# Designed miniproteins, single chains, continued (3), part 96

Each design is a single chain, and the fold is of that chain. pLDDT is the mean over its residues in the fold that is shown.

## One batch from the design tools (miniprotein)

Design m11322
Fold by ESMFold2-Fast:
Structure m11322 (fold): chain A 55 residues (1-55)
Amino acid sequence: SKIQEIEDELSKLTIGEFIERNVELSELAMKDKENSKQYAELAELTLRIIALKLE
């Protein structure tokens, strides 16, 4: 699914790309009412991954 493809892509990103992806996912959460919770959860995940990479 589209959500699964996004999740797989997140594993390959640099920190800068994670920040860009977080913005995109947050915008999708506002725009796509059907999948808003899923997009918001993925946006949250990108922030957590960034925090872990900065460890």
Scores: mean pLDDT 75

Design m11323
Fold by ESMFold2-Fast:
Structure m11323 (fold): chain A 102 residues (1-102)
Amino acid sequence: SLALALNSIKNEGAKLLMEIGAVNQAKKLLEQGKYEEAIKLSDQLVEASTDNKIRAEALIIRGKAAAKLGKYEEAIKSYQEAAKIGNEKLQKEAEENIAKIK
């Protein structure tokens, strides 16, 4: 799995660059309508990363993909979790996405 691969990387800088790449891939999957794949990659990032910015961005992508699949309760939970751990910008984005569902 991606989570196992990321956890095998000993260099923290190299791990962060790989995680940034994986966030960008999750965004691309979301844009392509590959919602289940975007959720799977986002879940792997949340599991593998110790970086709260990476984890919050992954949770927002997960929420957006879940909302596209009509899984609104799951989407709201993902956004709420992102808002708790993200910076001010990511908290605002998560709250705005919750408002679009409610």
Scores: mean pLDDT 87

Design m11324
Fold by ESMFold2-Fast:
Structure m11324 (fold): chain A 98 residues (1-98)
Amino acid sequence: MTPAELVDADLASLTSEAYHLIREGRYEEARKLAGETFAKKAEEAGLDPEKMGELGERYMEAVAEIVELLREGKEEEALRLAAEREAELLAEIEKIRA
């Protein structure tokens, strides 16, 4: 198994498990899973695992909030939050990569 295959396996596992947790309303567990997965991948890549873990948790927390807003019919707030968190995520990744 190559390092790339290991990363792909972790990503697939995160995507599948997070989807099931969010669908069941288990947002805290989805957030924790994302943080742990991002931190592990960062450590393997020689990046700051604490910063990447925090970024993963923050991103999944935003996804959970967006899903909740959509359930409440607050579509405009959900779209605004999605745009804000996407911009923040991209900026943080660029800083960690640079």
Scores: mean pLDDT 70

Design m11325
Fold by ESMFold2-Fast:
Structure m11325 (fold): chain A 69 residues (1-69)
Amino acid sequence: MPTDDQLYSLFLRDPSAFAPALASHGLPTDLRDLAQAAAVGRAAIVRALRDVKVEVGPADEALLAEARA
């Protein structure tokens, strides 16, 4: 299972890609910066992604490693 950190990092990379998951939990779907993400709450975002069973694949892991947090 992906970690909370992996799910949140994927969300921060492309928030719009997760719009359907966010919408299913009544969360804003146009989050585009860290201030907006912080206002919504990391735990709520991670829960929405877990409920739709988002998986971190090899391509996502490679991109996250290349980008470096």
Scores: mean pLDDT 66

Design m11326
Fold by ESMFold2-Fast:
Structure m11326 (fold): chain A 55 residues (1-55)
Amino acid sequence: SRLEELIKRYEEVKKILEQQLNKLLADPSVSQRSIDANQKAIKNSEEMIEELKKL
């Protein structure tokens, strides 16, 4: 279904964002603002997945 495909895409995006966050945390030249933005994007993806799973 379209819903299952959409959930899978958000889960894949979340995984990529988590991998990016690990790289950002390993780089001392990266700003806290960039780290915060990535963490917010991960949280937004998690919230969207949870809402879609309720449908």
Scores: mean pLDDT 86

Design m11327
Fold by ESMFold2-Fast:
Structure m11327 (fold): chain A 64 residues (1-64)
Amino acid sequence: MSEEEKMIKELEELRERIEALEKDPETLAMLNDLVDQAIELIKKGSAMAPLVLEAVRNLVRTLE
């Protein structure tokens, strides 16, 4: 698995955690959009990809 594929897999796992923790449909939709944007940045080979992944990790920690 490439580094990009590993990062995308982790974001999808973080998405599942967000869906389990957030019960408000509007907030959940917004958070899913943020994860989708993070995945697209990784797919585009953005130099910010590691920073965006860490931001999503911190978001999930805040929800827990």
Scores: mean pLDDT 80

Design m11328
Fold by ESMFold2-Fast:
Structure m11328 (fold): chain A 81 residues (1-81)
Amino acid sequence: MLEKLAEEQARALAALPAEELARMAEEAEEAAKTAEPERAALLLRVAELLRAAAAGAPLEELVRRAREILEELYRARKAKA
């Protein structure tokens, strides 16, 4: 269930210190510079989610963003299969 997975990921992110989340976002952005195009796009979206969490965005917003990312990944996987 994408809903359950998104909620779990959002809660895990919300539990991390803002400094750790910001560091993770920077790492994702750096990784995107040398990644393959599809992976780079994903890493940038993940970095945006991490930045929102570091800024103290509400849990509901984090769940929504995580769900959108997971839904896109699931659809892309199905289209390529």
Scores: mean pLDDT 79

Design m11329
Fold by ESMFold2-Fast:
Structure m11329 (fold): chain A 65 residues (1-65)
Amino acid sequence: IKELSRELSELLRKLKEAGYDEEAKKAEDFAVRSIALNGSSEEGTREGVEKGLEYAKELLKKLGL
């Protein structure tokens, strides 16, 4: 979980540094919502972070980053 959260934070920082602040905010909101929907357990929290991370990675790929 901690390692996945760190990776997500790094991707969000990369988006913001590239000038995609709104996209970074959308990715962060998606991760928070995914954690909230799945996060009543440790496994649910981990899965929520993984979904947020996947969303951020796909977004970076679409933006050519």
Scores: mean pLDDT 74

Design m11330
Fold by ESMFold2-Fast:
Parts: C-alpha cells; structure tokens; sequence
Structure m11330 (fold): chain A 76 residues (1-76)
C-alpha cells in the first residue's frame, strides 16, 4: 500500500510538471510566432512568414508529445 501511494504521488508530481511545461511551451511558441509575424508584416519578408509557420508546427508537435506523456502517466 505504501509503495502504491508513493508511486501515485510521483506520477501526480510529474503530471503537474509536464502540464506546467506545456503551458510554458505554448506561451513561448505563441510569443515567437507573434514576433515573426510582426517582422514579416513590417518587412514583407516571406521567409519570416514561413519561419512563423514552422515555429507554430514545431510548437504543436511538442505540445502533442507532452500531452501524450501526460495521458500515459494518467493511464488514459
């Protein structure tokens, strides 16, 4: 019983850390995309627009990876 409780506490702590990481990644990627879009609008640079799309796709992919880890730890 003690081992099960300890494992549950460890899982809950890891889940909370991953959820915090998800929120931090979302905020960082959103800020990076916004900055790249501002640059693209100001300079009319298609490479900056393409970079914004890549950063968004990378952020979405990373978010999915972290969400999958959270789901695995929650056993669903």
Amino acid sequence: MEELKKKLEEIEKEVKQLENDLDSYRARFDAAVERLREFAEKYGDPSAQKAAERVRAEGDSREAELQNKIDELKKK
Scores: mean pLDDT 73

Design m11331
Fold by ESMFold2-Fast:
Structure m11331 (fold): chain A 74 residues (1-74)
Amino acid sequence: DAAAKEAAFAAYGETAPLLKEVVEGGLLTPEERERLLALAQAAQAAMDAKDYAGAKATLEELRAFLEEVLARRA
């Protein structure tokens, strides 16, 4: 499904800047780093399996998590 693939790549593009900010800022606790790695690994596994709907959902969850981490800093 080309539309699902396109949506997954769009979600990745929206998530990548937030991931960079959180990682470069050193904002994660050890528990939060484990969660980030688990979500990133799940998203990559879904993409590798061509499960673009699953990849999009996991990337949206990762984005929400990153937004929560950034909001804690304010």
Scores: mean pLDDT 82

Design m11332
Fold by ESMFold2-Fast:
Structure m11332 (fold): chain A 84 residues (1-84)
Amino acid sequence: RSSLLSKIKSLAGDDGDTIVALLKQKQASVGFIAAVVDFLENVEPSPADLEELITLLEDPETTENDVDIFSGVKALKKAVEKVT
């Protein structure tokens, strides 16, 4: 957990502390935290993408699967932009 949270701080910069605080407040599972790390590593999110992630994490009903779907949608959008 602590290593994954430290990785979020490194990858998300100024938004990292906010994301870590939200994950701690939610008592997020290791899988949930790993899904956030995978999003940050693989999608290279814009500031707007990070704000959308923070909004998603503020929802108490948000699950690990919701983060995986969000990550997949953002990755697909970037992939389509690269081939067009």
Scores: mean pLDDT 74

Design m11333
Fold by ESMFold2-Fast:
Structure m11333 (fold): chain A 95 residues (1-95)
Amino acid sequence: SSDIEELKKELNKLIDQTKQQILNDPRLSQEQKDRAISFLDSVEDKINNAKSLDEIKNIIGDLGYKSLGFPGHLRSLLDQLVVDMLRIIEDIEKK
C-alpha cells in the first residue's frame, strides 16, 4: 500500500541520516564506520523487502538487539535510530 511505502521512505531517510552521522564522526575508526554502514545497509534491505508493519517492527527490534554488539558511542547512535523509528511508527498507529 502507499502508506507502507511512505513509512519505508521515512525510515530509509532516518537510516541515511544515521549513516551520515557515522561517516562524519571523528570519534569512530574507519573499521567501526565500515561495520556500522554495512549493518545499516542490511537493515535498509530488510525494511525495503518488508510486507507489513509487524515485519518492520520485528526488523527494528532486531536492530535494537544487535546494537548491543557495537561499542559505546556507535551503540548510542543506533539506539537513537531505534527510538526515532519507533516514534514514527507510534505516530502512524495513533491515526
Scores: mean pLDDT 86

Design m11334
Fold by ESMFold2-Fast:
Structure m11334 (fold): chain A 93 residues (1-93)
Amino acid sequence: MEEEALRVLAEVKEAAERAAADPSDEEAREYAELVTAVAVAEILERYKEEGLLDPQGEKVLAKAKALAEKASAEQKEQGRLMAELTLKRYEEL
């Protein structure tokens, strides 16, 4: 599980770096945006359940959820793994 999450994080980081270096790389940009949107939606929904989400966070959550719906089943799973890894890292430090 953790190894898969680390792989997804590395792939998203590489895609984001590639998109930043070449904005015309639509595939890399779309992949990074969709997987990140899934991860952000999962993290912010967790914060909303804990009563930690402010009005600005609610707007970000709505946008992230709308983008996440466009993600494939594989990208949704990858985003969920990224969210779990991110939350675990915050709990450890």
Scores: mean pLDDT 74

Design m11335
Fold by ESMFold2-Fast:
Structure m11335 (fold): chain A 89 residues (1-89)
Amino acid sequence: SVYEELKKEIEELGDPENSHLLTYENVKELYLRIMKAYEEGKISAEEAVELSTRLIDLIASRPESRTNIELSVVETGLASLVAAARSEL
C-alpha cells in the first residue's frame, strides 16, 4: 500500500546511518508525497496524521544545520497537514 511504502521510507530516513540523507529536498519530497496521497484518498486521515507526525519528529530530532530554515518550512507544511487531517477524524 502507499501507506506502507511511505512509512518504510520515513523509517529508512530515520536510521542513524542515513543522517546524511536528511536533506531539505528528500524531506520535502516525502512531505509532498504524503500530502498527495491524502488528497487523492490513497491513505486515510489517521494514516496521514501518523506519517506527518513521524516526519515532524524526525526533522526535530535530527536537524540538518545547513538546511534548518528550509526544513522549518516543510515542518510548518506538515503541521498544517496534520491539522487538516485531524479535522476529518
Scores: mean pLDDT 79

Design m11336
Fold by ESMFold2-Fast:
Formats: structure tokens, sequence, C-alpha cells
Structure m11336 (fold): chain A 82 residues (1-82)
């Protein structure tokens, strides 16, 4: 992993673990995006939201963290981004 990719991975883990397990996908996306320095306006774009869904779901799946939320993020990505 590059230094940038490692920082993105750490940002996802910290943002997701700071939220309750009942947090919505949109709350996860907002927290991760904010941690990565994205503006609320950028988070309203479909491309940015889809990228954050994919990246967050991938990180959680690879680290085996919050497996149910990881599945919910993947389902959202498949339904709305493919």
Amino acid sequence: LTEKEKKQEDAVIKAVTALPETASNDEIIKAVGTALGLTPEELKTKAVRCGLLFGSALVLSQKKIRKKKAKELWDDYITNCL
C-alpha cells in the first residue's frame, strides 16, 4: 500500500469504529468522507458516494470489522452504483 492508501484505510477504520453499529450507510459515508477531507458538496455527488461505499466496504471486509455493516455497504454499492 502507498502512504496515501494506508491513510485512507486508517481513516475508514477510525470513522466507522467511532460510529454505533446501527449507523446508516449515509452516516458512514459522511464520516469517512469528512475524515478524508471531502466537503459536504462533494459527498452529494454519486461518483464520490459510490467510491466511498466501495472503499469502506472493501476495508471493512478485508479487516473483518463490522461484517454486517460491510455487507450493507456492499449491497448499497451493488444496487446504486453498478
Scores: mean pLDDT 77

Design m11337
Fold by ESMFold2-Fast:
Structure m11337 (fold): chain A 96 residues (1-96)
Amino acid sequence: SEAEFRRELEEGREQLRELGVSEELIEELERLVERLRANPEPSAEEQLEMLEVQGRVQFEVTVNEKKLSEAEKAALEAELAAQLARARAALAAAEA
């Protein structure tokens, strides 16, 4: 239901704030979730966008939880970018 969805969004927001995720990223994730909820059959592009935003959330959580150095942050960011690139390549190959 709409009320249950709104409650889950608010609870999710609070949890992400407690994990130190930025308000801008939380808002971006919420906009994406709302858009995808309106479309039950998301496109490959929309699925990749969700993967990218989820990766950025995981990055901020990991940085805050593990107190990563600048070098460790750069390495994690590069790995997340590589994972997204692999996902894009796999989707392109599947459509061929």
Scores: mean pLDDT 77

Design m11338
Fold by ESMFold2-Fast:
Structure m11338 (fold): chain A 75 residues (1-75)
Amino acid sequence: MAERRKKLLEQGVKNVEDILETLEKRGAPEEVIEEIRKEIEKAREALSQPFTDENYQQAVDAITKANMLASEAIS
């Protein structure tokens, strides 16, 4: 069960990275790109640690914020 959750979060990070590439190609503001990259880095850092409830929640929060920022940038 824990392995599946970790893989889903890793897929979530990749999805946000794909959205970020699209935003960069469309000329989104550099400040927005940097904020999204920061949240992606936080998620990756959390996923690189032992899989604990705390690290899981940190990864979820970071991915959620990155998606929110990306959604605002395309709106």
Scores: mean pLDDT 80

Design m11339
Fold by ESMFold2-Fast:
Structure m11339 (fold): chain A 68 residues (1-68)
Amino acid sequence: KTILVSVPSKDSDELKDLILNKYKGEILSDVEEGDKSQILVKVPENKVDGFVEDVKKKFPSAKIVVGE
């Protein structure tokens, strides 16, 4: 599954660590616009729900869009 996550730029490194190390996901793009980072990731389908829950818990201001 492809997921777009928008977080404050200060949180981007912590989010990337979560994606790469805990969920074994792939970072497809990382775009910084001002004070925000927009990170497009690919996560195994069986880990999507856990990933979304962890992101909401650790980054309460994050915006998450689950694609295909």
Scores: mean pLDDT 79

Design m11340
Fold by ESMFold2-Fast:
Structure m11340 (fold): chain A 62 residues (1-62)
Amino acid sequence: EADKAYAALVAQGQAASKALEEQLDPDKGRFQGLLVRTQYAVQGHDTAQRIKQEREQQQLLS
């Protein structure tokens, strides 16, 4: 379903952000990621989708 698909994409973005923060610094990333994860998931999701679409268009041209 569309809603579930969208929720899955958001969850995937959040999981990726969490993994990145933990890799940088587990202790600091724990507190830092508490705020950054939500921002990455929300803002990064839209940005990532736009970049992905532009990259696909670039592949067609190049």
Scores: mean pLDDT 61

Design m11341
Fold by ESMFold2-Fast:
Structure m11341 (fold): chain A 92 residues (1-92)
Amino acid sequence: ASLARLEAFEARVAELRAAGAPPEELAALGVLAATGDPELAALLRAGDYAGALELMRRRMEEAGMPEEDIEEALRVLAADLAALTGRPVEAP
């Protein structure tokens, strides 16, 4: 992402944190800002991390990413979600 997009996202996250938004709402906003995918954002807001990871796998496969790159990306994302939620999250 460009620096301007990152700065806009960070400003919005800071605004929502000041308003007391929960972590799942911030994660959903982050995904919506980065990907424009409202379906993925809705899954994250609902706490359906398994569904979100499955949707991400499908998007990456549709984009023609190699399987090794998909597995690495999903592993990193699962670890980030686990850290954010304090719950175990396994890559599909």
Scores: mean pLDDT 69

Design m11342
Fold by ESMFold2-Fast:
Order: C-alpha cells, then structure tokens, then sequence
Structure m11342 (fold): chain A 80 residues (1-80)
C-alpha cells in the first residue's frame, strides 16, 4: 500500500537523521557546518519523495519527520 511505502521511507529517513545526530555530537564546528548542509539537502530530497503520496500521507510524514530534524538541528546548533 502507499501508506506502507510511506512508513518505510519515513523509518529509513529517521535512521539517517539519527546518524546525523551522532555525527554532530562528535564533530568540530567546521565539520558540523558540512553536516548541516548535508542534512538540509537530504531533507529536501525526502520532501520531494513525499510528493508521490496523497496530501494526507505527506502531512503525517512531515509532522513525524519535523521532530527528528529539530533534534538534529539542536545538536548542530550546540556546536555553532
């Protein structure tokens, strides 16, 4: 189902964001700037991948991912 595909995509992206959080925690200020850029590009790609789904599924996915991206941004901001 489309909902199942969206769930798999969301879980995959959450794992990738967790990797960014771990990288940021161990990064220098210079390295964290590059991590921030990579995260921004991956978020953009994820949002583009969501365009294949209905608005209802997209909105649910966005809300779930928003909290994860915010956690990653907090770790990045601690190093800036």
Amino acid sequence: SEEEKAKELIEKFKKKVDEYIQRAKNATPEQVREIAKELEEDVKKFLEELDQFSPEIRNKAYEEIKKYVEKAQEEIDKKL
Scores: mean pLDDT 84

Design m11343
Fold by ESMFold2-Fast:
Structure m11343 (fold): chain A 74 residues (1-74)
Amino acid sequence: SVEEEIKKILEELSKFLSPEQLKIFEEAVEKMKAGDYEGALQLLMELLSKLDAEQQEKVAEAMNRVGRLVKEEK
């Protein structure tokens, strides 16, 4: 399911992000699922501003995966 794949992405990111950073990512995912792409972008920009280059790359990869899953769910 989309929910199980998102959970796996969050578990992988938890190795690179703090709990507070991971929560911002989760909120961005929920906004994407609701179709609020502007709100999701604002949260992602906030998150990325707090991350180093390696963490930013991991978050970008995870968001691409989430975006594909959300679009597939109708």
Scores: mean pLDDT 80

Design m11344
Fold by ESMFold2-Fast:
Structure m11344 (fold): chain A 81 residues (1-81)
Amino acid sequence: SVEELLEEARRLIEELRRLIEENKDKMSPREYALALSSLAVAEGAVSYAEMLLRRGADPELVERDLRAVIEHIRAEIEWVK
């Protein structure tokens, strides 16, 4: 469901944020900036999805975009690990 995808996306965002913070001293300034940029894009996408749902958007359309966001966050987590 769209609610389950939103919950998963938020959980993954918090995991990514934690990993970035824990590994910041091991990153170059460029790598850190890229990681923060990816986090900001993911946060923005989830907030936008929530706004669309509050405004009565079709949940099926939002699910497609959330699945793409989740895949992106998972890739970033594996990279930061």
Scores: mean pLDDT 87

Design m11345
Fold by ESMFold2-Fast:
Structure m11345 (fold): chain A 87 residues (1-87)
Amino acid sequence: DKLKELQESVPDLRAAAEEQSKTMTQEKVDQMVANYQEHAKKIKPSEEEKEIFQVLVQALQYLADGDAQKAVDLILEEVLKQIEKEK
């Protein structure tokens, strides 16, 4: 059920990513990374949380580069991993 819902949402996710890529800039990505690094100094993120953050940074970088397709593909891979872990 969750996998089917995810597959049915892919066109909407791609459209949303293309709209975001029009406004996403390297400066915004750098600011988001800096904000997370400051927050991480106050908490001790787990290795899994660090990995998730790296995936998000890479997706944002693809959006800033205008590659909405790669950003969506990367996010979908991470979401699929989370769905599989629920079983």
Scores: mean pLDDT 75

Design m11346
Fold by ESMFold2-Fast:
Structure m11346 (fold): chain A 118 residues (1-118)
Amino acid sequence: MTPEQKKQGQQLGLQSSNLGFRSISYFVEGDIALKRGDLDTAKRLYLKGVELYSQSVDLTIQSLEIDQDYDSMISFLEKSYKRFTELAEKLEPISPEASELARKAAEKLKKRLEQLKK
């Protein structure tokens, strides 16, 4: 691994972590809005949460590819697939848009897992 690749991997990891924490904030705010009966606000917050979480996952995958840490990648893809599937199910009755985005993210991760396990 070159020094440039190591720096790139570290930057991707930091960006992924930042986006992941922001996605959690949006999900928490969405849950609060939903409990208050503000469905329109909840829908927007959940959609933003799924968008940021999807970006966070993509950056983590890129970082793991640079590190050539395929065992950690398989584990991460399996956990992320399960999480997006759970989000899609939870969000379907609340935000069809956010549910569809989570479902598409899960399918992308499933295809990648199938490629790595062949």
Scores: mean pLDDT 86

Design m11347
Fold by ESMFold2-Fast:
Structure m11347 (fold): chain A 71 residues (1-71)
Amino acid sequence: MEEKKKEYLEQAEKARKMADYFKDINPEVAELLKEIAEKYERLANSTDPEEQARLEKEINELKKKLVEKLQ
């Protein structure tokens, strides 16, 4: 299970770096990436499978919004 925590933290870090990149280019995209990072950080610290599933769903919904904003 520690491997999943590491993966979630890596995804959070990547999202935060992307948010920093986009903050001056597209602030809406930066905010979505920041929310994705925060959800991954929560997912990394969660031990409840139901909470983990909910957070994964929320992350996927935010990723859909991200794609829409990039169009």
Scores: mean pLDDT 82

Design m11348
Fold by ESMFold2-Fast:
Structure m11348 (fold): chain A 72 residues (1-72)
Amino acid sequence: ATPEQDALNQKVVKKANEYIDLIENDPEKFREKAKEYGFTDEEIEAALADPVAAVTLASKMAVKDYQKELEK
């Protein structure tokens, strides 16, 4: 992997973990953030109810934060 891709991957992982922490500690803020990113209420509720869905949605949000940089 290139050094730039490794740095972006580390940022994405860190950001995904921040979203997972929000799901556990502040689900209302997580809902607000996910809605800002254009995710559906159904996807958000699934993430709040199921740990696997939580990881999936958190990862999607993190990727959106760095989408333009990851596509290079």
Scores: mean pLDDT 77

Design m11349
Fold by ESMFold2-Fast:
Structure m11349 (fold): chain A 68 residues (1-68)
Amino acid sequence: MSLEERILALARERVELDREGRVSDAEVDEIGTLIQQAIDALQAGDEKRAQELLDKAQALIDQVRKRS
């Protein structure tokens, strides 16, 4: 999976979790901020930073899913 594909997948998961009411507003905002920072890093050519930010966003999504 490319970094661009990961961004789209995580953005979709964030929207799905928000629609299901299984995340707090603070958690939705944090995940969204990490995804946006990853987009900014990728546009700047910093693929390593983009990957690290996406890994952090994925970890938060996984943590939310485990709590439900």
Scores: mean pLDDT 84

Design m11350
Fold by ESMFold2-Fast:
Structure m11350 (fold): chain A 70 residues (1-70)
Amino acid sequence: VAELRARAAELRRQYERYERGAQLAYENYKFLEDMGDEKGAKEAREVYERFRRLAEEYQSQADALEAAAA
């Protein structure tokens, strides 16, 4: 069904967006940790964890809709 496939595609794009965001946040976290910026490192780690959770959520939703739509 076109509707489910279109929604799955949007969710897949959100997954990719947040996955990339998580990668960038992790790189920033490592940089700040290496520099001794504990506050900045903590904030970057929190962003990384948040984006990773969102990516996992969107991936799960997209996979479910793709399976239903086939």
Scores: mean pLDDT 83

Design m11351
Fold by ESMFold2-Fast:
Structure m11351 (fold): chain A 90 residues (1-90)
Amino acid sequence: SFEEIKKEIEKLLEKAIEIIEKDPNNQKNFDEAMEILGKILDLASKISEEVQKEVAKEIQKAIVKIMDGEDATKAMKELKKNVKKILEKS
C-alpha cells in the first residue's frame, strides 16, 4: 500500500543515517548508504513520478552538502526531515 511504501522509505532513511553515523569516514559504509538511497528512489517512483523527482532533488542536495564539507550525519538527518515532509504532502 501507499502508507507501507512511505514507512519503508522512512525505515531505509533511518538505516542510512545509522550506517553513516557509526563511521562517517568509512567508504564501504558510504557506498552502502548510497545503495539504500537508490532503493528509496525506486520506492518513491511507486508513489508517483513527482514524489520521485522531489526526493531525488533532496538526495542530491544532501550529497552536495556532504561533498562541500558539511557534517554527513547532519546532512542525512536534514534529508530525512525533508523527505518526510514530501511524503506527508503526497
Scores: mean pLDDT 85

Design m11352
Fold by ESMFold2-Fast:
Structure m11352 (fold): chain A 90 residues (1-90)
Amino acid sequence: SEKLKEIQERIKKELLEYIKSKKELSVEEAYNLISISTGLSKEDQYEIAKEVFKKLSKEQREELLKKVKEELPEEVKEIVEKAYKEVEEK
């Protein structure tokens, strides 16, 4: 549906604007942002996860990754792990 794609694009834009407006995120806020993004494409989930990790300390990044592994589906875990590795290697 064209309307569904428009809604998904608005969600992506709002999430990225929100994340970029923040100096730092809490682990709880970061987890909620990742959870909301699970309705988006894998590419958009990856982009959002990368921006989320950039707003977290090293300790908070590890805490978020553990929560994702425990609470979210395997497909989401793979995307979030890729984003984590990308941010940590830079």
Scores: mean pLDDT 87

Design m11353
Fold by ESMFold2-Fast:
Formats: structure tokens, sequence, C-alpha cells
Structure m11353 (fold): chain A 119 residues (1-119)
């Protein structure tokens, strides 16, 4: 149905955006633009969990309520950060060609992607 197709599309857009957020933070840390603090690690964790939850919601055509339940269950699973980051990277690679050689160009691309997904 059209409603299920729209739910799948929205979840894929959100999964890609959350995954892009994970990689923007990782690139900023590696480039020395952001300190590798516990708060930053928590943001990477939260974004990666959201990306994985949205990806699974897209695969299953889940409603927002079903997505929220899945997100909470994934947060309680205590998956290792490295595993979640790897899964987010996989999501991003499937949907976006990444140029990570220039962090400023990557940041501009991230802004353009966020603007596009609002439409």
Amino acid sequence: AAAEQERRRRHEIEATGDALGVFAIKIAVEGGYLEDTDEVKKEIYDDAVRALAHRRAAERGLTDEEYQKLYEELKKSNKPLDELVEEAFRILQENVELDLSDPEAFARGAVAFVEARRR
C-alpha cells in the first residue's frame, strides 16, 4: 500500500541521515575538530542505534510506534559501539558515495543531504 511504501521511504531517509551523522562525528574526531569525549561517544552510539532501528523499520514497513519500541529494545541490547558504527557505515555505503578526503566538502555534502531529505 502507498502508506507502507511511504513509511519504508521515510525510515530509509532517516537511517541514512543518522548514519551520515555517525560518520560526520567520526571524521571530525579523526581530523581533530572534535574531542573524543564520553559525550561524543554517547552521541555516536545514539545515532548508530537510531540508524539501525530505522533500517530495520524500513525493511519491515514499521509504524512510528513500532519503530519507537524497536529503538528502545536496541538501546537495551548493549551492542558494542564498534559493531554499531560498522553497521551504520554499511547503511551509509549502500545509499551514499562518500568522499572523506576533505572533511569540509563532506560537511557541505551532509548539509545538502539533510536539506534534500526535508523535501
Scores: mean pLDDT 74

Design m11354
Fold by ESMFold2-Fast:
Structure m11354 (fold): chain A 55 residues (1-55)
Amino acid sequence: EPPVGVMSEEQKQTLKEMLLKDPALIDAFRQLAERYGDEQTRAQVAEIIAEVEAE
C-alpha cells in the first residue's frame, strides 16, 4: 500500500468511478485537494481527472 500521504489504489479506483458517474464532482474534488492535500495530492487528483476527461 502507498504511504499515508499518497492516495491508495482503492481510493484512486473509487475516485475514478465517482467522477465517471457524476462529472459535476470534478470541481468538488479539485477544491478538496486544494484545501486538504499538498502538491502531491493535488497532482494525483489532477491526473485522475485528466484520465476521466479523456474518456
Scores: mean pLDDT 70

Design m11355
Fold by ESMFold2-Fast:
Structure m11355 (fold): chain A 87 residues (1-87)
Amino acid sequence: SLMDEAEELMEELLEFAEEENEAIAIIVRHGYEQVKQLDPNDEEGKLKVMISMLELAIEMAKSRGDEKTKEKAEEALKKLKEIQKKL
């Protein structure tokens, strides 16, 4: 499903951030926990939280000069926005 694809993108970003930048991994992990607390049927709400979390992660990566994590987060954000358009 589209939501399974979104969840996989978030898991890939979290795994990448855990290896490259622990501060950003904390942000991504916190946002992912917030998504899990939402109503299971609120797919639009879950995507909005994921998008906001990625936008925050991108800004943090920029502030830290972490180009690799920034690029990975921007890639995931583009894909999440495509999923949002298909809902």
Scores: mean pLDDT 80

Design m11356
Fold by ESMFold2-Fast:
Structure m11356 (fold): chain A 62 residues (1-62)
Amino acid sequence: SMEEVEEELQKIRDYLKKRTVESAKEALSILDRLMERVDPETYKKILEEVEKLAEEIQKEFD
């Protein structure tokens, strides 16, 4: 249902707020499960947020 999709999207956002490599991997795992259930625009936006977080984490370790 759409409600289940919204709940999973909220979980992705919560994981991204933790700003760790492990939480980013969890967010990607949830996103992969939702790939067929979300519109391409929403998928792209979340993927861009994950990529941005990964770049920020990488800069902190450089």
Scores: mean pLDDT 76

